Designed miniproteins, single chains. Designs and how they scored, part 76

Each design is a single chain, and the fold is of that chain. pLDDT is the mean over its residues in the fold that is shown.

## One batch from the design tools (miniprotein)

Design m2628
Fold by ESMFold2-Fast:
Structure m2628 (fold): chain A 107 residues (1-107)
Amino acid sequence: MVSVEEALERLREQLELAKELNDELTVKEYERMIEELEKNRDAPEEELERVIQRLTAEAQLRLLSYYIKNTKDEEERKYLEEQLEKLKKIALEKGLLTEEEVEELLK
């Protein structure tokens, strides 16, 4: 999805699903993504794709960090930590986030 309208519609659908699942953290992340994408509505298509990818990476890093800090299950924690390291590597390799931005998101 390369148009702002298509991206926003997809995010709104994901937001409604998160609300149905009573996942308040995911709801907040999707609301933030929608707000930031609305601010970039008039940006060129290529720039919008990069904004969407960056916002998605930021949301996923914050959610994983939260679950890692709050889980009491060691097996779940290890799994989440592995997912966090994979996502961090991908975001850095694709240039979506800087090392400093990742550190700030994980605080």
Scores: mean pLDDT 80

Design m2629
Fold by ESMFold2-Fast:
Structure m2629 (fold): chain A 68 residues (1-68)
Amino acid sequence: MSKKKEEEAKKLRKESIMYFAQSGLYYMASQSYKISGDDAKSAAYRALGDRYDAEGRRLQEEADKVLK
């Protein structure tokens, strides 16, 4: 029981890390477009970064709940 919960939590945690990594890349793209004067693309990539960050946080919360 505990072992299966730990394995499930580790899987969710690993998945959340991938979402946080992708979020960071989108934020970097947003900053790059803002510097080049493309405000529309900057805003679009910022929104993508926010969405992936939110999903990463949700997966971390699910991992924590599995262990309880």
Scores: mean pLDDT 84

Design m2630
Fold by ESMFold2-Fast:
Structure m2630 (fold): chain A 50 residues (1-50)
Amino acid sequence: QKTFYELAVNLYNDQGKDAVYINGVINRITAGSVSNADLDAIVKKVLAEN
């Protein structure tokens, strides 16, 4: 999860806070190995902390 959090932070900075884009990229990279709840939690954490 730490690695996906770092990826989400990078996407947040590069894409101007696009939560939908971040969700899509992480879901594709993990090929569904990350649950929707965990993915949502990661994105919310990135948006709340930045």
Scores: mean pLDDT 64

Design m2631
Fold by ESMFold2-Fast:
Structure m2631 (fold): chain A 78 residues (1-78)
Amino acid sequence: SPLDEERDRANEIFSEGVTRMTDLVRRGAPRSELERVAKETKEQIERVISDPELREQFLQMLDAVMESLFRELEERRA
């Protein structure tokens, strides 16, 4: 179904974004680069999901991952 196709595409975008953000944290990249990738990932998810509930679920998952990764990045620099 179109909704299943949107979910599959959103999962692909989410996974790619998380992988990129995790790599940035492991490399000790600047916070601004992590924020840029997070913003790009959020914007891509918002563009591919037309269903409000599905969109909210993915954005909440992304926000949780971002909070965890930002905390790890700061701890690695302290």
Scores: mean pLDDT 85

Design m2632
Fold by ESMFold2-Fast:
Structure m2632 (fold): chain A 94 residues (1-94)
Amino acid sequence: ISLKADKEVKIKDGKVTVTVEAETDSPNARVHVTVKSESGKVLASKSEDINGKGTVRVEAPATPEDKLIVRVSVSDGKTGQVLAIKEQEVKVLK
C-alpha cells in the first residue's frame, strides 16, 4: 500500500483542498481521509472507494500559517479490515 498526501496547501477564500493519493494491491479498497487541527479537532472528512489506485480531495477551513494533520486510513472493501494508516502534517501557505 502506498499513501501520499500533500505536505503544503495554498489557501483560497479561507479554505484549503488536501489531495490524497492511495495505491493498493486490493481489487476494492476504501479510503477515509480526516483533516484535523493541531489540537485534534476534526475540520473535515471524506471517504471514497478505490479500485487499485485513487485520489481523494478534501476541502477544509483554514487560515494562513495553520498546521493541519491529515489522517488517511485504507480498509478492505469486502472485510472492512484496516490495511494502512498514515498521518501527515500539512502546512497552509499564503
Scores: mean pLDDT 78

Design m2633
Fold by ESMFold2-Fast:
Structure m2633 (fold): chain A 55 residues (1-55)
Amino acid sequence: MVVLSDELRELVGRAGEVVFGASREEAIEAAKRALQKGYATEEELRESVRVLLGL
């Protein structure tokens, strides 16, 4: 099972809630699934989330 870092979990959770109107848990689970299926790397996911949050 893929484990997100604490920092990445927080960023993904916030993006899910603020940008997509999803629960924090749903956003984190979707991110884990994307990483497991090779849709994104952890670095790509982190960068995308930072852009979505305006960081």
Scores: mean pLDDT 74

Design m2634
Fold by ESMFold2-Fast:
Structure m2634 (fold): chain A 100 residues (1-100)
Amino acid sequence: MEELIELLKQKRYEEAEKKFREILEEVRRDPSKFGPLMMAILKNIDLFYEFAKELEKQKRYETAAELYFLISMVYRMMEGDVEKADEYLAKANRLLKLLR
């Protein structure tokens, strides 16, 4: 996680995407790692939002959609901000439609 945040601070988005995909696979295999991922996103929300925007610009729609879903979940489950949660969920769903 710390390595991902450092890559995002350095704007090394290609390496950050690879590391983020590895973290998602770790969470899939061990759901107990989901909470730590959500907390990391909450603490660094601006970095993860810029990451998602940059991936969207690069047409990396699948990873960008996954990031917007996670940001949506952080706002809904950790901040109780339903309006922002719905906004980011809409962004994720829009990108998923572009993959078809």
Scores: mean pLDDT 85

Design m2635
Fold by ESMFold2-Fast:
Structure m2635 (fold): chain A 83 residues (1-83)
Amino acid sequence: TWAEARAQIKELVIDTLVKQKIASRAQVASWFAEQEKVMTPKEFVLMVRQALEDMAKNPSYSEDQRAEYKKLLDQIKALEEAA
């Protein structure tokens, strides 16, 4: 379901950003909690996918960071197809 996809995507994004030292788990979780108040699970998933597509193309991130974002994007697209 879209709610299950959202839950999995939240953990994948948090783990990726924490590993890259971009944000703390608490910071990302807090931001996601605010977005969840105003979005359906499907809208949340689509928003996160769009943000990662933008990040994967942004030259301000290192090549290694962009590769991780592309990997995460592929995982999200698979979860969207299964939802």
Scores: mean pLDDT 82

Design m2636
Fold by ESMFold2-Fast:
Structure m2636 (fold): chain A 63 residues (1-63)
Amino acid sequence: SAALEELKRRLVEELGLSEEDAERVARGLATGDDRPGVQLYLEGRVTAEQMNRAARLARELGL
């Protein structure tokens, strides 16, 4: 999906996520699965603010 690829790009460029973490977060947001984002948060790899901003970007892109 073009929207999924754009979300991944923006998570890396605007939020500073790694490409691996951006893939996991974007996939979860696109499928309504919050588990990848929660797991990355518990591992200390993403912040709650980054997760909230990622969800907002996904909504903007129609995901």
Scores: mean pLDDT 86

Design m2637
Fold by ESMFold2-Fast:
Formats: structure tokens, C-alpha cells, sequence
Structure m2637 (fold): chain A 58 residues (1-58)
């Protein structure tokens, strides 16, 4: 499902943040939002991952 794919990319984004790779985290956070499409749950997950990646970059 869209939410399941968004969660998978969000998990990868979190893993890259833990590895000190915020640029890769940003890419996977963006992929999570894209995978969610208009699915509310998936968008919430993807947007949270993207927000955390952006914070890691600042």
C-alpha cells in the first residue's frame, strides 16, 4: 500500500540520519512523501521523515 511504502522509505531516512548522512535521509524522506501520494497516513509518515531530515541538515 502507499502507506506501507511511505513507511519503508521513512525508515530508511531515519537510518541515514543515524548514520550521519542527512543528504541521503532527505532523499528518502522525499521518496516517502512521493510514495504516499494522497494517502493521509502515508503523507503524515513521509512529512515527519522529511522534517527530521531537514532538521539534521540545518
Amino acid sequence: SAAEEAAKYAQLAGEYIRQGKPEEALKYGQLAVEAAGDDRGGLAIGRAALHEAKKALS
Scores: mean pLDDT 85

Design m2638
Fold by ESMFold2-Fast:
Structure m2638 (fold): chain A 85 residues (1-85)
Amino acid sequence: KLDALRKGVAEARKEIMEKLGLTEEQASIIAGYVLNELLKANFDPEKLEEAIRKGVRKGAEAVGLTDEQAEEIYRIVLEKVKEAL
C-alpha cells in the first residue's frame, strides 16, 4: 500500500513535468510536500484527498506557482495516486 502511494506520487511527478513544464526541482519539492502530508495522515484512505490538496498547496507556494497551477497539479496528483491504489 505504501509502495503504491509512492508509485502514484512518482508518476504524478513525471506528468506535471511533462504536461505543465515544471522543472525537476519544482516537481521534487511538490512531491516531497505531498508525501509528507500523506505520512502525517498515516496514509488513511479517507484523508488522502485532503492530504494531497494540502501538500500540493504548500509545495506550489514554496516554488512560486499560481493558485490555478496548484489546482491542476492537485488534479494530476490525485488521479495518479488513485490509479496506483
Scores: mean pLDDT 81

Design m2639
Fold by ESMFold2-Fast:
Structure m2639 (fold): chain A 98 residues (1-98)
Amino acid sequence: SIDETVKQLVEIGKETGLEKTTYQYLALQYAARGDMEKAREYAEKAGLPEEILDRAARLAELSRRGEPLDPADLAALEALARELEADLKKLAEAIAKK
């Protein structure tokens, strides 16, 4: 289930020193799903600006409707994804070992 997956990700993030990256990932995933309450909770834990959550939510909604994506929103999320890439890879490797 998603709740069990979230709990496991948070635990592994704590064990590997990747808590901030884990919370950023969870904030973006919840924003993309439209769960803005959980998105804000994890964003606050990670120090992620609410502006980034609003961009993620807009992109996901436009994508679901088959509408053109805002280039500025897309560029901001792609830049963040590049910054998180190495830490997300480390998190994935840690998950694979459990």
Scores: mean pLDDT 82

Design m2640
Fold by ESMFold2-Fast:
Structure m2640 (fold): chain A 68 residues (1-68)
Amino acid sequence: MLDRQAELLREAAEIVEKEGKDKAIEFLNEVSKDPEFAGLAGVLKRLIEQNSEEKAAEMLRRAAEDLA
């Protein structure tokens, strides 16, 4: 569901902001164990790895708002 995807994006953004990239990647590795979200988790991990913490969090929050 789009609302659950928006929740995951918000959670990932909060983890990046409060705990940093490594913790956010750990969170997304757990999310990827669910086959419904494995693809999304992979995309989000790449986004976090390729961007600064500030930029990644901004992009994740914006994507969550666009889905909600």
Scores: mean pLDDT 80

Design m2641
Fold by ESMFold2-Fast:
Formats: structure tokens, C-alpha cells, sequence
Structure m2641 (fold): chain A 66 residues (1-66)
């Protein structure tokens, strides 16, 4: 879990760039904002936030595939 958090923290510059990009889709901005919120969570809450985010991503991917 700490390794996953470290990966997310390393991705913050890319996430911030996506949020700042006016051409980015609403979906991209939504996911980027959620990722930043997760990164700012305390360690104990981070695990649950990551699980919820992964489940939401799977649903979005399934809807796009349909």
C-alpha cells in the first residue's frame, strides 16, 4: 500500500497537468481530482480510498467498453 501511495505521489505532476489542461475531458479532470484527493488522505484512509477509486475506474472502463 505504501508503494502504491508512493506511485500516486510521483504521478502528482502529471495529474496536476491534466487538471490544468483546458482541453482535457471532464472524465480526465474528474479522475485526476479524485487521485489528488486520495493522495491527500491519511495513510489509514488511503487504502480504502484507493480501493473505491479502483472500483470506480473499473465501472467507467466497463461503461466505455459497452
Amino acid sequence: MEEEREELLAAIPEIEAALADPSASADVKYLAQKALEIANQPFEEFEKAVEEFEEELKKIRAEKAA
Scores: mean pLDDT 69

Design m2642
Fold by ESMFold2-Fast:
Structure m2642 (fold): chain A 61 residues (1-61)
Amino acid sequence: ALSPEEAALLESALVAAGVPAAVARRIAQGDAVPAEYRDLVRELVRQAPHLAPLLLPHLTA
């Protein structure tokens, strides 16, 4: 599980990348990335590889 600080960072990064705030919050709370946003999240990991440890578990869930 993510710490509250990691969850807040992940939510902010997802919103900045174009994920709707409600969806970003759900992903930060542990939900899998919805199929329609998986390519967007993969691109975010490529552009910000330091976020990979926070994002990769949600892509493979």
Scores: mean pLDDT 75

Design m2643
Fold by ESMFold2-Fast:
Structure m2643 (fold): chain A 89 residues (1-89)
Amino acid sequence: SLEEEALELIEKAEAKLAEFKDEYADELATAYQRGYNGGLGLRLASEEVKKIAIERAMETIRENLDSTDKESLLKIAEAVGFLKGLLEL
């Protein structure tokens, strides 16, 4: 299912973010919280809107997962936060 694929990507993304936790702690936490709040804001949206948002966040993770630069890590953190906020994780 889409939710199971999202959970697997979240686990991979969180493992990668953990490698940089000490280097970018505050900025990663801020990006995550921004994403989380965005996800919360879409909980009452239509199922079609939610599906598109989940797929977009998953694409953002996949696109940036092989990068180690700060901007890519912040995009991953925000996308992970977004998925967790929307999916109640």
Scores: mean pLDDT 88

Design m2644
Fold by ESMFold2-Fast:
Parts: structure tokens; C-alpha cells; sequence
Structure m2644 (fold): chain A 74 residues (1-74)
């Protein structure tokens, strides 16, 4: 179970890297890049919650931090 989640995390990270490489080659806008990172962050957060089962309060704090980090990419 946890090993399968670790493999899914790796797959999401590898897919994001490929998408970012493709976006760069296609002269994608900052907004397009941010959307790719946001989608990957959502998938990684869901996998993190499945693996570590944080409380709702901890989940809300993490979601806030993720939003702040994504805003800095703009």
C-alpha cells in the first residue's frame, strides 16, 4: 500500500517533469506552467493524505502553504 503510493508519487513527479519540458519547448506562458504545477500539487497532496493520514487541521495548513508557494511561481 505505502510502496504503491510512493511509486504513484514518483510517476506524478516524472509526468510533471515531462509536461514542463514540453511546455518550455512550446514557449508556454507562466499561467500554463502554473496550471501544470497546480495539478501535480493536487495529485501529490492526495497521495500524501492517503499515505500519512494527517488530521483535517493539518490538511488545511498544508493546502494553505501549497497555495502560497504556487502564488510565488507567478
Amino acid sequence: SREEIHQQILQVQQQLQQQLDQALKNNASTDEIVKLVEEAAKQLFDLYVQMYKPSKEQQEEMEKKIKEELEELK
Scores: mean pLDDT 82

Design m2645
Fold by ESMFold2-Fast:
Structure m2645 (fold): chain A 86 residues (1-86)
Amino acid sequence: MVIPPSEQASRIDALVEKFSLSPQTRQDIEALVENPNDFDALLRIQVELARKKLSDEQYVEFFRELHRLTPGNALLGAAARANADG
């Protein structure tokens, strides 16, 4: 199901608040939503999360929500499939 732009913005806001993300990471998430194959934006997001020292469970939850916002992202789709098979 395609998420409407207003719902996308609301979900990005919720994700930023839940994980206390920087304004730069929010911009990287917005860029990834516009271009799901922007792997440079995905890398910058991963670096920010690494700086926060999140637990493995928090990382999985974050990338699950990110994949829901960016269903065309092949890397996140592969990770979601691997998790579903476990």
Scores: mean pLDDT 71

Design m2646
Fold by ESMFold2-Fast:
Structure m2646 (fold): chain A 58 residues (1-58)
Amino acid sequence: AAADKETLGAKAASLKLEGKTDEADKVVKSEASKLTTDEANELATIAAEAGQKLSKLS
């Protein structure tokens, strides 16, 4: 569902911001098989945005 997708995206982004990149990747991968193409793309975008925010601090 859309709410589940948003929750997973937010969780992955939060983990990346906390420096727990491996855990964020595991969350994305564990849900990948049940996501539609659109849902998977949105989740990937949220995770990428978290990574970009971290890189701007360097």
Scores: mean pLDDT 66

Design m2647
Fold by ESMFold2-Fast:
Structure m2647 (fold): chain A 85 residues (1-85)
Amino acid sequence: LKEEIEKVLEEIEELARKVLNEGMYEAISQLVELVKKNLDDLELLRRFISVLKQIAAQLSETDPEAAEKIRELVRKLEELVKKLE
């Protein structure tokens, strides 16, 4: 389960590298590393999901395809987090 979460986090970071500007990518990369070190912190995982949803909402106006890809990864992450509860 933790390995599955780490895989989704890596997919999120790779997508961010391709679709976000350098500053936003650096912020997401730093958050991904923080989450990977604290996979038992469910509140941190939920905050990260919230941040990704905000990024997807902002991208919906300029890059709706990238926004949809982020929302798909968020859904996968939410399902995995639910299994940790």
Scores: mean pLDDT 80

Design m2648
Fold by ESMFold2-Fast:
Structure m2648 (fold): chain A 61 residues (1-61)
Amino acid sequence: SELEELQRSETDKDSGAPRTPLTGEMLKELKSLTPEEQDELVGLDEASRRKKIAELKKKRE
C-alpha cells in the first residue's frame, strides 16, 4: 500500500486528545484543572502533557 508515502506529521492534531484514558489519580488531577488548561494539554504531545500536568500538580501540592 501507499501508506508509507502518506506518513504525514498529522499525529500532532490526532494525538492531542483530551479523552485519553488516564489512571485514577491522573484523571483527578486533570479534572481539577480549568477547562482552559485542559485545552492547552490537548495540543501537546504525550510527554509534554505529562510534564505540564506534573508541573501544575506540584504547584497545587
Scores: mean pLDDT 59

Design m2649
Fold by ESMFold2-Fast:
Structure m2649 (fold): chain A 59 residues (1-59)
Amino acid sequence: SAAARRAALRRRKEAIEKELREQQPIVESVTNEDERKKLEAQIERLQALIEEMERELAG
């Protein structure tokens, strides 16, 4: 059902939001520039996924 798909999408978004919260302080603690850039790229990817999921939930 549509309701079940929306519930699954909300749960997935919640999990990604948790990962994002955990990753952000780690980026600030990283002194190696290459590792920091890799983590920053991952954060941008997670933010983009959240935005996509929010659009799907709104539609």
Scores: mean pLDDT 84

Design m2650
Fold by ESMFold2-Fast:
Structure m2650 (fold): chain A 75 residues (1-75)
Amino acid sequence: SRADLLRGVGDAVLLGAQDPSVREKSAELMREGGRLLSPEDQALVDRAADILLTGTPEEAAAVGEELRARGEALA
């Protein structure tokens, strides 16, 4: 479901924000998995992965928490 997607992407971003090695791998896996999703969901995953790779750890953590909260609100 979209709720599960939002929570999953949020959790992946939060894990990546904690460690540079995990960050790189999490972003790669998110983008790879995103290719199988709808165009709207692919765009969301790509945006989250970009923030994880190019933003600060604090910015990535904020985005991850927001995505997780949105997913939980939809459940």
Scores: mean pLDDT 78

Design m2651
Fold by ESMFold2-Fast:
Structure m2651 (fold): chain A 79 residues (1-79)
Amino acid sequence: DEVAQRLAEYAPKAAAALREAGLPVSPFSGMSPEAIRELVEKLAKGEEGLKLLLENLRKLGGDADIAAEALEELVAEIK
């Protein structure tokens, strides 16, 4: 999955940026594309945590914004 691979590539950078900003760290860091897809499916099932994560990633910009875009695309594929 190209979108899950992109999220996996940018998740460590997004996690670093979130940590520097004192925000919750991305749960996708260090996961395989398949594991990321499964986690996103669980988060997408009514959890407000997905919305909060997206908002936090979007606030940071750069690599975190790319991670947020990939996450939104993956959620759209699953739903």
Scores: mean pLDDT 63

Design m2652
Fold by ESMFold2-Fast:
Structure m2652 (fold): chain A 74 residues (1-74)
Amino acid sequence: SLNFVERQRAEIAELAEEEGRPDLAERARAGELSEDQLQRESPAVYDRLVARLQERLPEMQEIRKKLVEERKLK
């Protein structure tokens, strides 16, 4: 969704700011920074983003499964 995309852009922008790359942060917020461009221009920010996404994906899938099994998911 658009909300998810906006949140991802904000996270990339935060990571870019931490690495001293306000130019990348601005481009990320504007939606003008592709994953390929991020990886080429700042491997450090890209690697941190990938690590966060990989870490969250299994946790979110497990939480969803448990909620469905308990019939508590709306």
Scores: mean pLDDT 71

Design m2653
Fold by ESMFold2-Fast:
Order: C-alpha cells, then sequence, then structure tokens
Structure m2653 (fold): chain A 60 residues (1-60)
C-alpha cells in the first residue's frame, strides 16, 4: 500500500464506525485513481482534503 493510503487507513482505525465509512469511500477512490494511472499529485490533493476534515473533527 502506498504511504498516502497507509495514512488514510491509520486515521480510519482511530475514528468511529460512522466516520470511518466516509474514509473508506476516500480510500476506494484513491485506489481506483491509482489503478487508472491518475497523477499522484491529484490523488494526494484528494487525500489531503479528506485528512484535513478528519483532523478537524478529531481536534474537537
Amino acid sequence: MSPVLQRLEERRRRLSPEQAAGVDNVIRNAQDMLSRGVPLEEIQKMVDRALAVLDRLEAE
């Protein structure tokens, strides 16, 4: 698994099941993008947005 996907999996394990469902969709999307040859920078941008949202929720 790429470092980007590993970070998502780590965050997912720290969340409630309800919050983890959203992260699961992001992980699936990132994996699909990787398999289709989407540029890594675009994938990283999507992941960064998702992690920023999760970080904000965890900070509460």
Scores: mean pLDDT 71

Design m2654
Fold by ESMFold2-Fast:
Structure m2654 (fold): chain A 92 residues (1-92)
Amino acid sequence: MEEGRELVLEAARLYAEALALYELAKKEKDPEEKKKLLEKATELALEGERLYREGLELMRRAGASEEELEEVEREAFEVAKKTYEELMAKAA
């Protein structure tokens, strides 16, 4: 159960990093740097999706209730929000 939860939270961090890179790419004037930011954002988003699916499957196999799955999704949202805010603050 804990292993699945940690994967979902790690997925949230990767999604937040991908979103931050995507926002930086929108402001980037150099076409080559913009492409690199978008490519890295895509890689992180795909890895996040993989970890999210694996984490939820592990939790379900461990007998997690729908309430426990909803709780980890709420925690994941808060982790993503904090990670995004921290990354955007560092980029300023």
Scores: mean pLDDT 84

Design m2655
Fold by ESMFold2-Fast:
Structure m2655 (fold): chain A 95 residues (1-95)
Amino acid sequence: SITDIVNSLIDNLRSLLPQMNPVSQQHVQDFISNLNTIVNQMNQGRISEQQAGDVIIQQIYQLQRRISRTADPDIGSQVTGILQDSIDQIRQHQQ
């Protein structure tokens, strides 16, 4: 489900937070808060699961751009991998 994909994404990002600089930590924390808002809207029936997936992918691309500019290369690469895997899972779920 979209909720399972989001929970996995949040858990993977939280595991990397201690290794991030403060600016990158703030971007990831803001992203996690936005994901929780999207999932809550979906669970309340305000948006469809397909709409939630589309908005989450947009939020992922925004985070990728922010992390590419602020994170150390090693941590940035790990975050990008997690984010890309989540995009792939959401797109597969929407098919």
Scores: mean pLDDT 88

Design m2656
Fold by ESMFold2-Fast:
Structure m2656 (fold): chain A 86 residues (1-86)
Amino acid sequence: TITVSVALTPSSATEVLATVTVTNNGGAQDINVTLEASSGRVHSMGTQTVDKKVATFSLTLPRGEAVTATVQTVDGKESATATASS
């Protein structure tokens, strides 16, 4: 029911903008989104209700790291991951 994608867009010489897009085509789901950098840093991007729509989360990060976005329903029944590298 839920899918996730992540994109890294250069924002400066030293930074990228990470954009995480979550799509839910089913009924209302409360989701948690986290973004983990290859350095091991974990960023909580928040919790949102998604009902047959797209939710977008963004965070600025240093360049040079791969990132993994994880979305999980609050009830733990569904999860999805996506990875991007700069």
Scores: mean pLDDT 76

Design m2657
Fold by ESMFold2-Fast:
Structure m2657 (fold): chain A 91 residues (1-91)
Amino acid sequence: MEKEREELEKAIEEAERRIEETRKLLEENRENLSEEDVKEAEEALRAAEENVERARRALEEGDLQSAALLITAAKLNVVAALTIIELGLRK
């Protein structure tokens, strides 16, 4: 169980890094994106941040299954935000 907690903590750190990287891309490209694309990307990043916080809480409570599911949701939210940014820039 302790090894599983370490793996989940590492996954949380990786998700946090991906959120920061994607937020930086959003801010650097904000003026080249539609207002709608910016809002959708911000909503996806906010959802990712919320799921990371919830994953940390689940991990602290010993709910490893919920932590894993929440970190997966956070990663999907980051992919959504990144996709919105990349497609918006290609228009």
Scores: mean pLDDT 86

Design m2658
Fold by ESMFold2-Fast:
Parts: C-alpha cells; sequence; structure tokens
Structure m2658 (fold): chain A 94 residues (1-94)
C-alpha cells in the first residue's frame, strides 16, 4: 500500500529526529503518534488513522505558528503526513 509505505517513511524520519534530539518531547510525541497511525491503518481503522494524522499536522502547524523553527527532517515529516492525510481522506470516502 502506498499509504503504508508513506507512513513507514514518515515514522523512520520521526525516529531519526528523536535520535538527534532525545530531549525533544515534541519529536517523541510525533514519533509515537505516527506509530499509532500506522497500527490503525494496518488494522483497517482508516477514519481513526486519519484523525491521528490530522492531529499530527495540527500539532506541527501550531508549533510553527508559535515561532518554533522546524528542522529539515520535521518539514519533510509535515509534507509526508499532509500527503498521507489526503490519500486517507480519499480512501475513507470509498
Amino acid sequence: SEIEELLEEALELAREEVERNPRDVFARLIYHELEEALELYKKGELEEALRVVQGIINGIEQRRAEGVELSETQERVLELVKEIAKKLEEEVKK
């Protein structure tokens, strides 16, 4: 599944961010939320997976709005989760 592959890519990038910044609670939160989204997707819980992914997008966008500079890895995660959300929304509407 393309959605599963994108979720796995986002999760790997989030893991790398946690390893680079082990004291960043936000990086760890994004990592765990991506793990949950992937598990929900694998269980066929598409609407729940979409809600988790939308929560990730909102959290990252709020952090940007508060003036926090995102790393290149976090910017890439944001783009991936936006793509995942779009594809999940299309799948849920089937």
Scores: mean pLDDT 87

Design m2659
Fold by ESMFold2-Fast:
Structure m2659 (fold): chain A 80 residues (1-80)
Amino acid sequence: MLSEAEQLRRLAEELRRWVEETDLSPEEREALEVIIEGLEKLAEGRFTEEDAERFEEAWGRLSDEVRAEIGRLIERVLRE
């Protein structure tokens, strides 16, 4: 299985790929960019309290459909 840092990097890569291939609103795209940046910072050990607040705010701006897709990606990454 991947290390936690590798799982976070893998999740960020999968999310970036999904965002590129999916027609999203500008607001959802901005929120997902914050989520992806947060995952990368967390993988690098650079995740601050400010990053956590920004991440939570961005997560709250996502639709239920987008959150469900992120959940599926997390499950996939955790299995590898």
Scores: mean pLDDT 79

Design m2660
Fold by ESMFold2-Fast:
Formats: structure tokens, sequence, C-alpha cells
Structure m2660 (fold): chain A 82 residues (1-82)
């Protein structure tokens, strides 16, 4: 649904911003920075693939990408709290 897509996008943006603020205080070669960049790269590639889909399929694909990326960012955030 559009509402779930919007909610997932807002949560992703909020979490990504919080992680970025933490990571910018770490060395660029830290494992956490590398993991965040890898997640960002995969997100970008999957979003580009989803843009090629018809609108009906695109919405479902975008939601899946957002939810999977959110899960990965939550795992990274939890490790940063350790």
Amino acid sequence: SRERLEEAARELLTLARAIYEKLKTLPADSPEVKEFLAIAQEFTERMEEAHALPEEEREAALLEILEETLARLKELDARLAE
C-alpha cells in the first residue's frame, strides 16, 4: 500500500540520518562505515532496477527494497550501540 511505502521511506530516512551522524565521527576505513556504504550501494542498485518496472509491480518492489534496507540498517544501528 502507498501508506506502508510512505511510512517505510520516512523510517528509512530517519534511521539513515541517525546512522550517518554516528559514522561521520568514525575513521573512514572502519567496518561500520564500509558496511553502511555497501548497504547504500545495494539500495541504489535495487532502486534503479525497480524504476524499470510497471507502476503496479514497482510499488511492491519499492516496499520490499525499503523494508529489507530498513532491516539491515537496524542491525547495523544495534551493533553501533554495542
Scores: mean pLDDT 84

Design m2661
Fold by ESMFold2-Fast:
Structure m2661 (fold): chain A 74 residues (1-74)
Amino acid sequence: SPEERVAELKERLRELFREYVRLSAQGTPEAQARADEVRAEMERIFAELAKLVGRTETNRILYEIAAEVEREFA
């Protein structure tokens, strides 16, 4: 269902955000290259979420997940 797909994409986005934060902290060219790949995957997930729930809800989901991940690394 679209609802199950949204839940799957949200969880994948959380995983990618955590990885992005870890990679960004490493400060190496290799970590930066992997961070760029992770960012591209996140952008693909944003596009799919926007098709499923629209841009406003996708932005709300993004802010929620970013806040959750930021709290984990605080």
Scores: mean pLDDT 86

Design m2662
Fold by ESMFold2-Fast:
Structure m2662 (fold): chain A 87 residues (1-87)
Amino acid sequence: SIQEVIRNFLRWEIEELERDIERLKKENAPEEKIKETEKQLKILKEVLDLVESNPEISAEEVIELLRKKGLDGLAEAIELLAQSVRA
């Protein structure tokens, strides 16, 4: 289902952000950059929790939520995934 595709995509993005944070810390990146990435991770975990708690949630609702949280690139990726499933 599209919801399973969205959940798998969000889980993959969370794993990538966790790896990015670990890399940034090892490279002694600026604290501001680390905090910004941690903020993005927190938002994605909240979105994943919402999707897992609401199996009837539409792709459009997930896209809108991500855009409202400033994650426009991820919103666009989910929009493309939803379009590919409908095509």
Scores: mean pLDDT 82

Design m2663
Fold by ESMFold2-Fast:
Structure m2663 (fold): chain A 81 residues (1-81)
Amino acid sequence: DELEEQRFAEEARRLTEEALRRAPEWRADPSKVEEARQMAEELSEKAERLKAIPSASEVANEAGSVAGLLFAIAEERERRL
């Protein structure tokens, strides 16, 4: 269903934009490490599903890249705990 695929891509895009806005907060606050990791896992799962949708290739790449960034932030913060 094209409408369901489009809505899923829109949700992934919004979540990706939210994650990018919140990344500086997660980088600055060690207490947010688990929150950053959970967001990274959710974006990674959405990116994997979006790979099956040809029209959502750009959103999939953006979500995957941001998930990678959040995993890196969580890993860096955990090393300092």
Scores: mean pLDDT 81

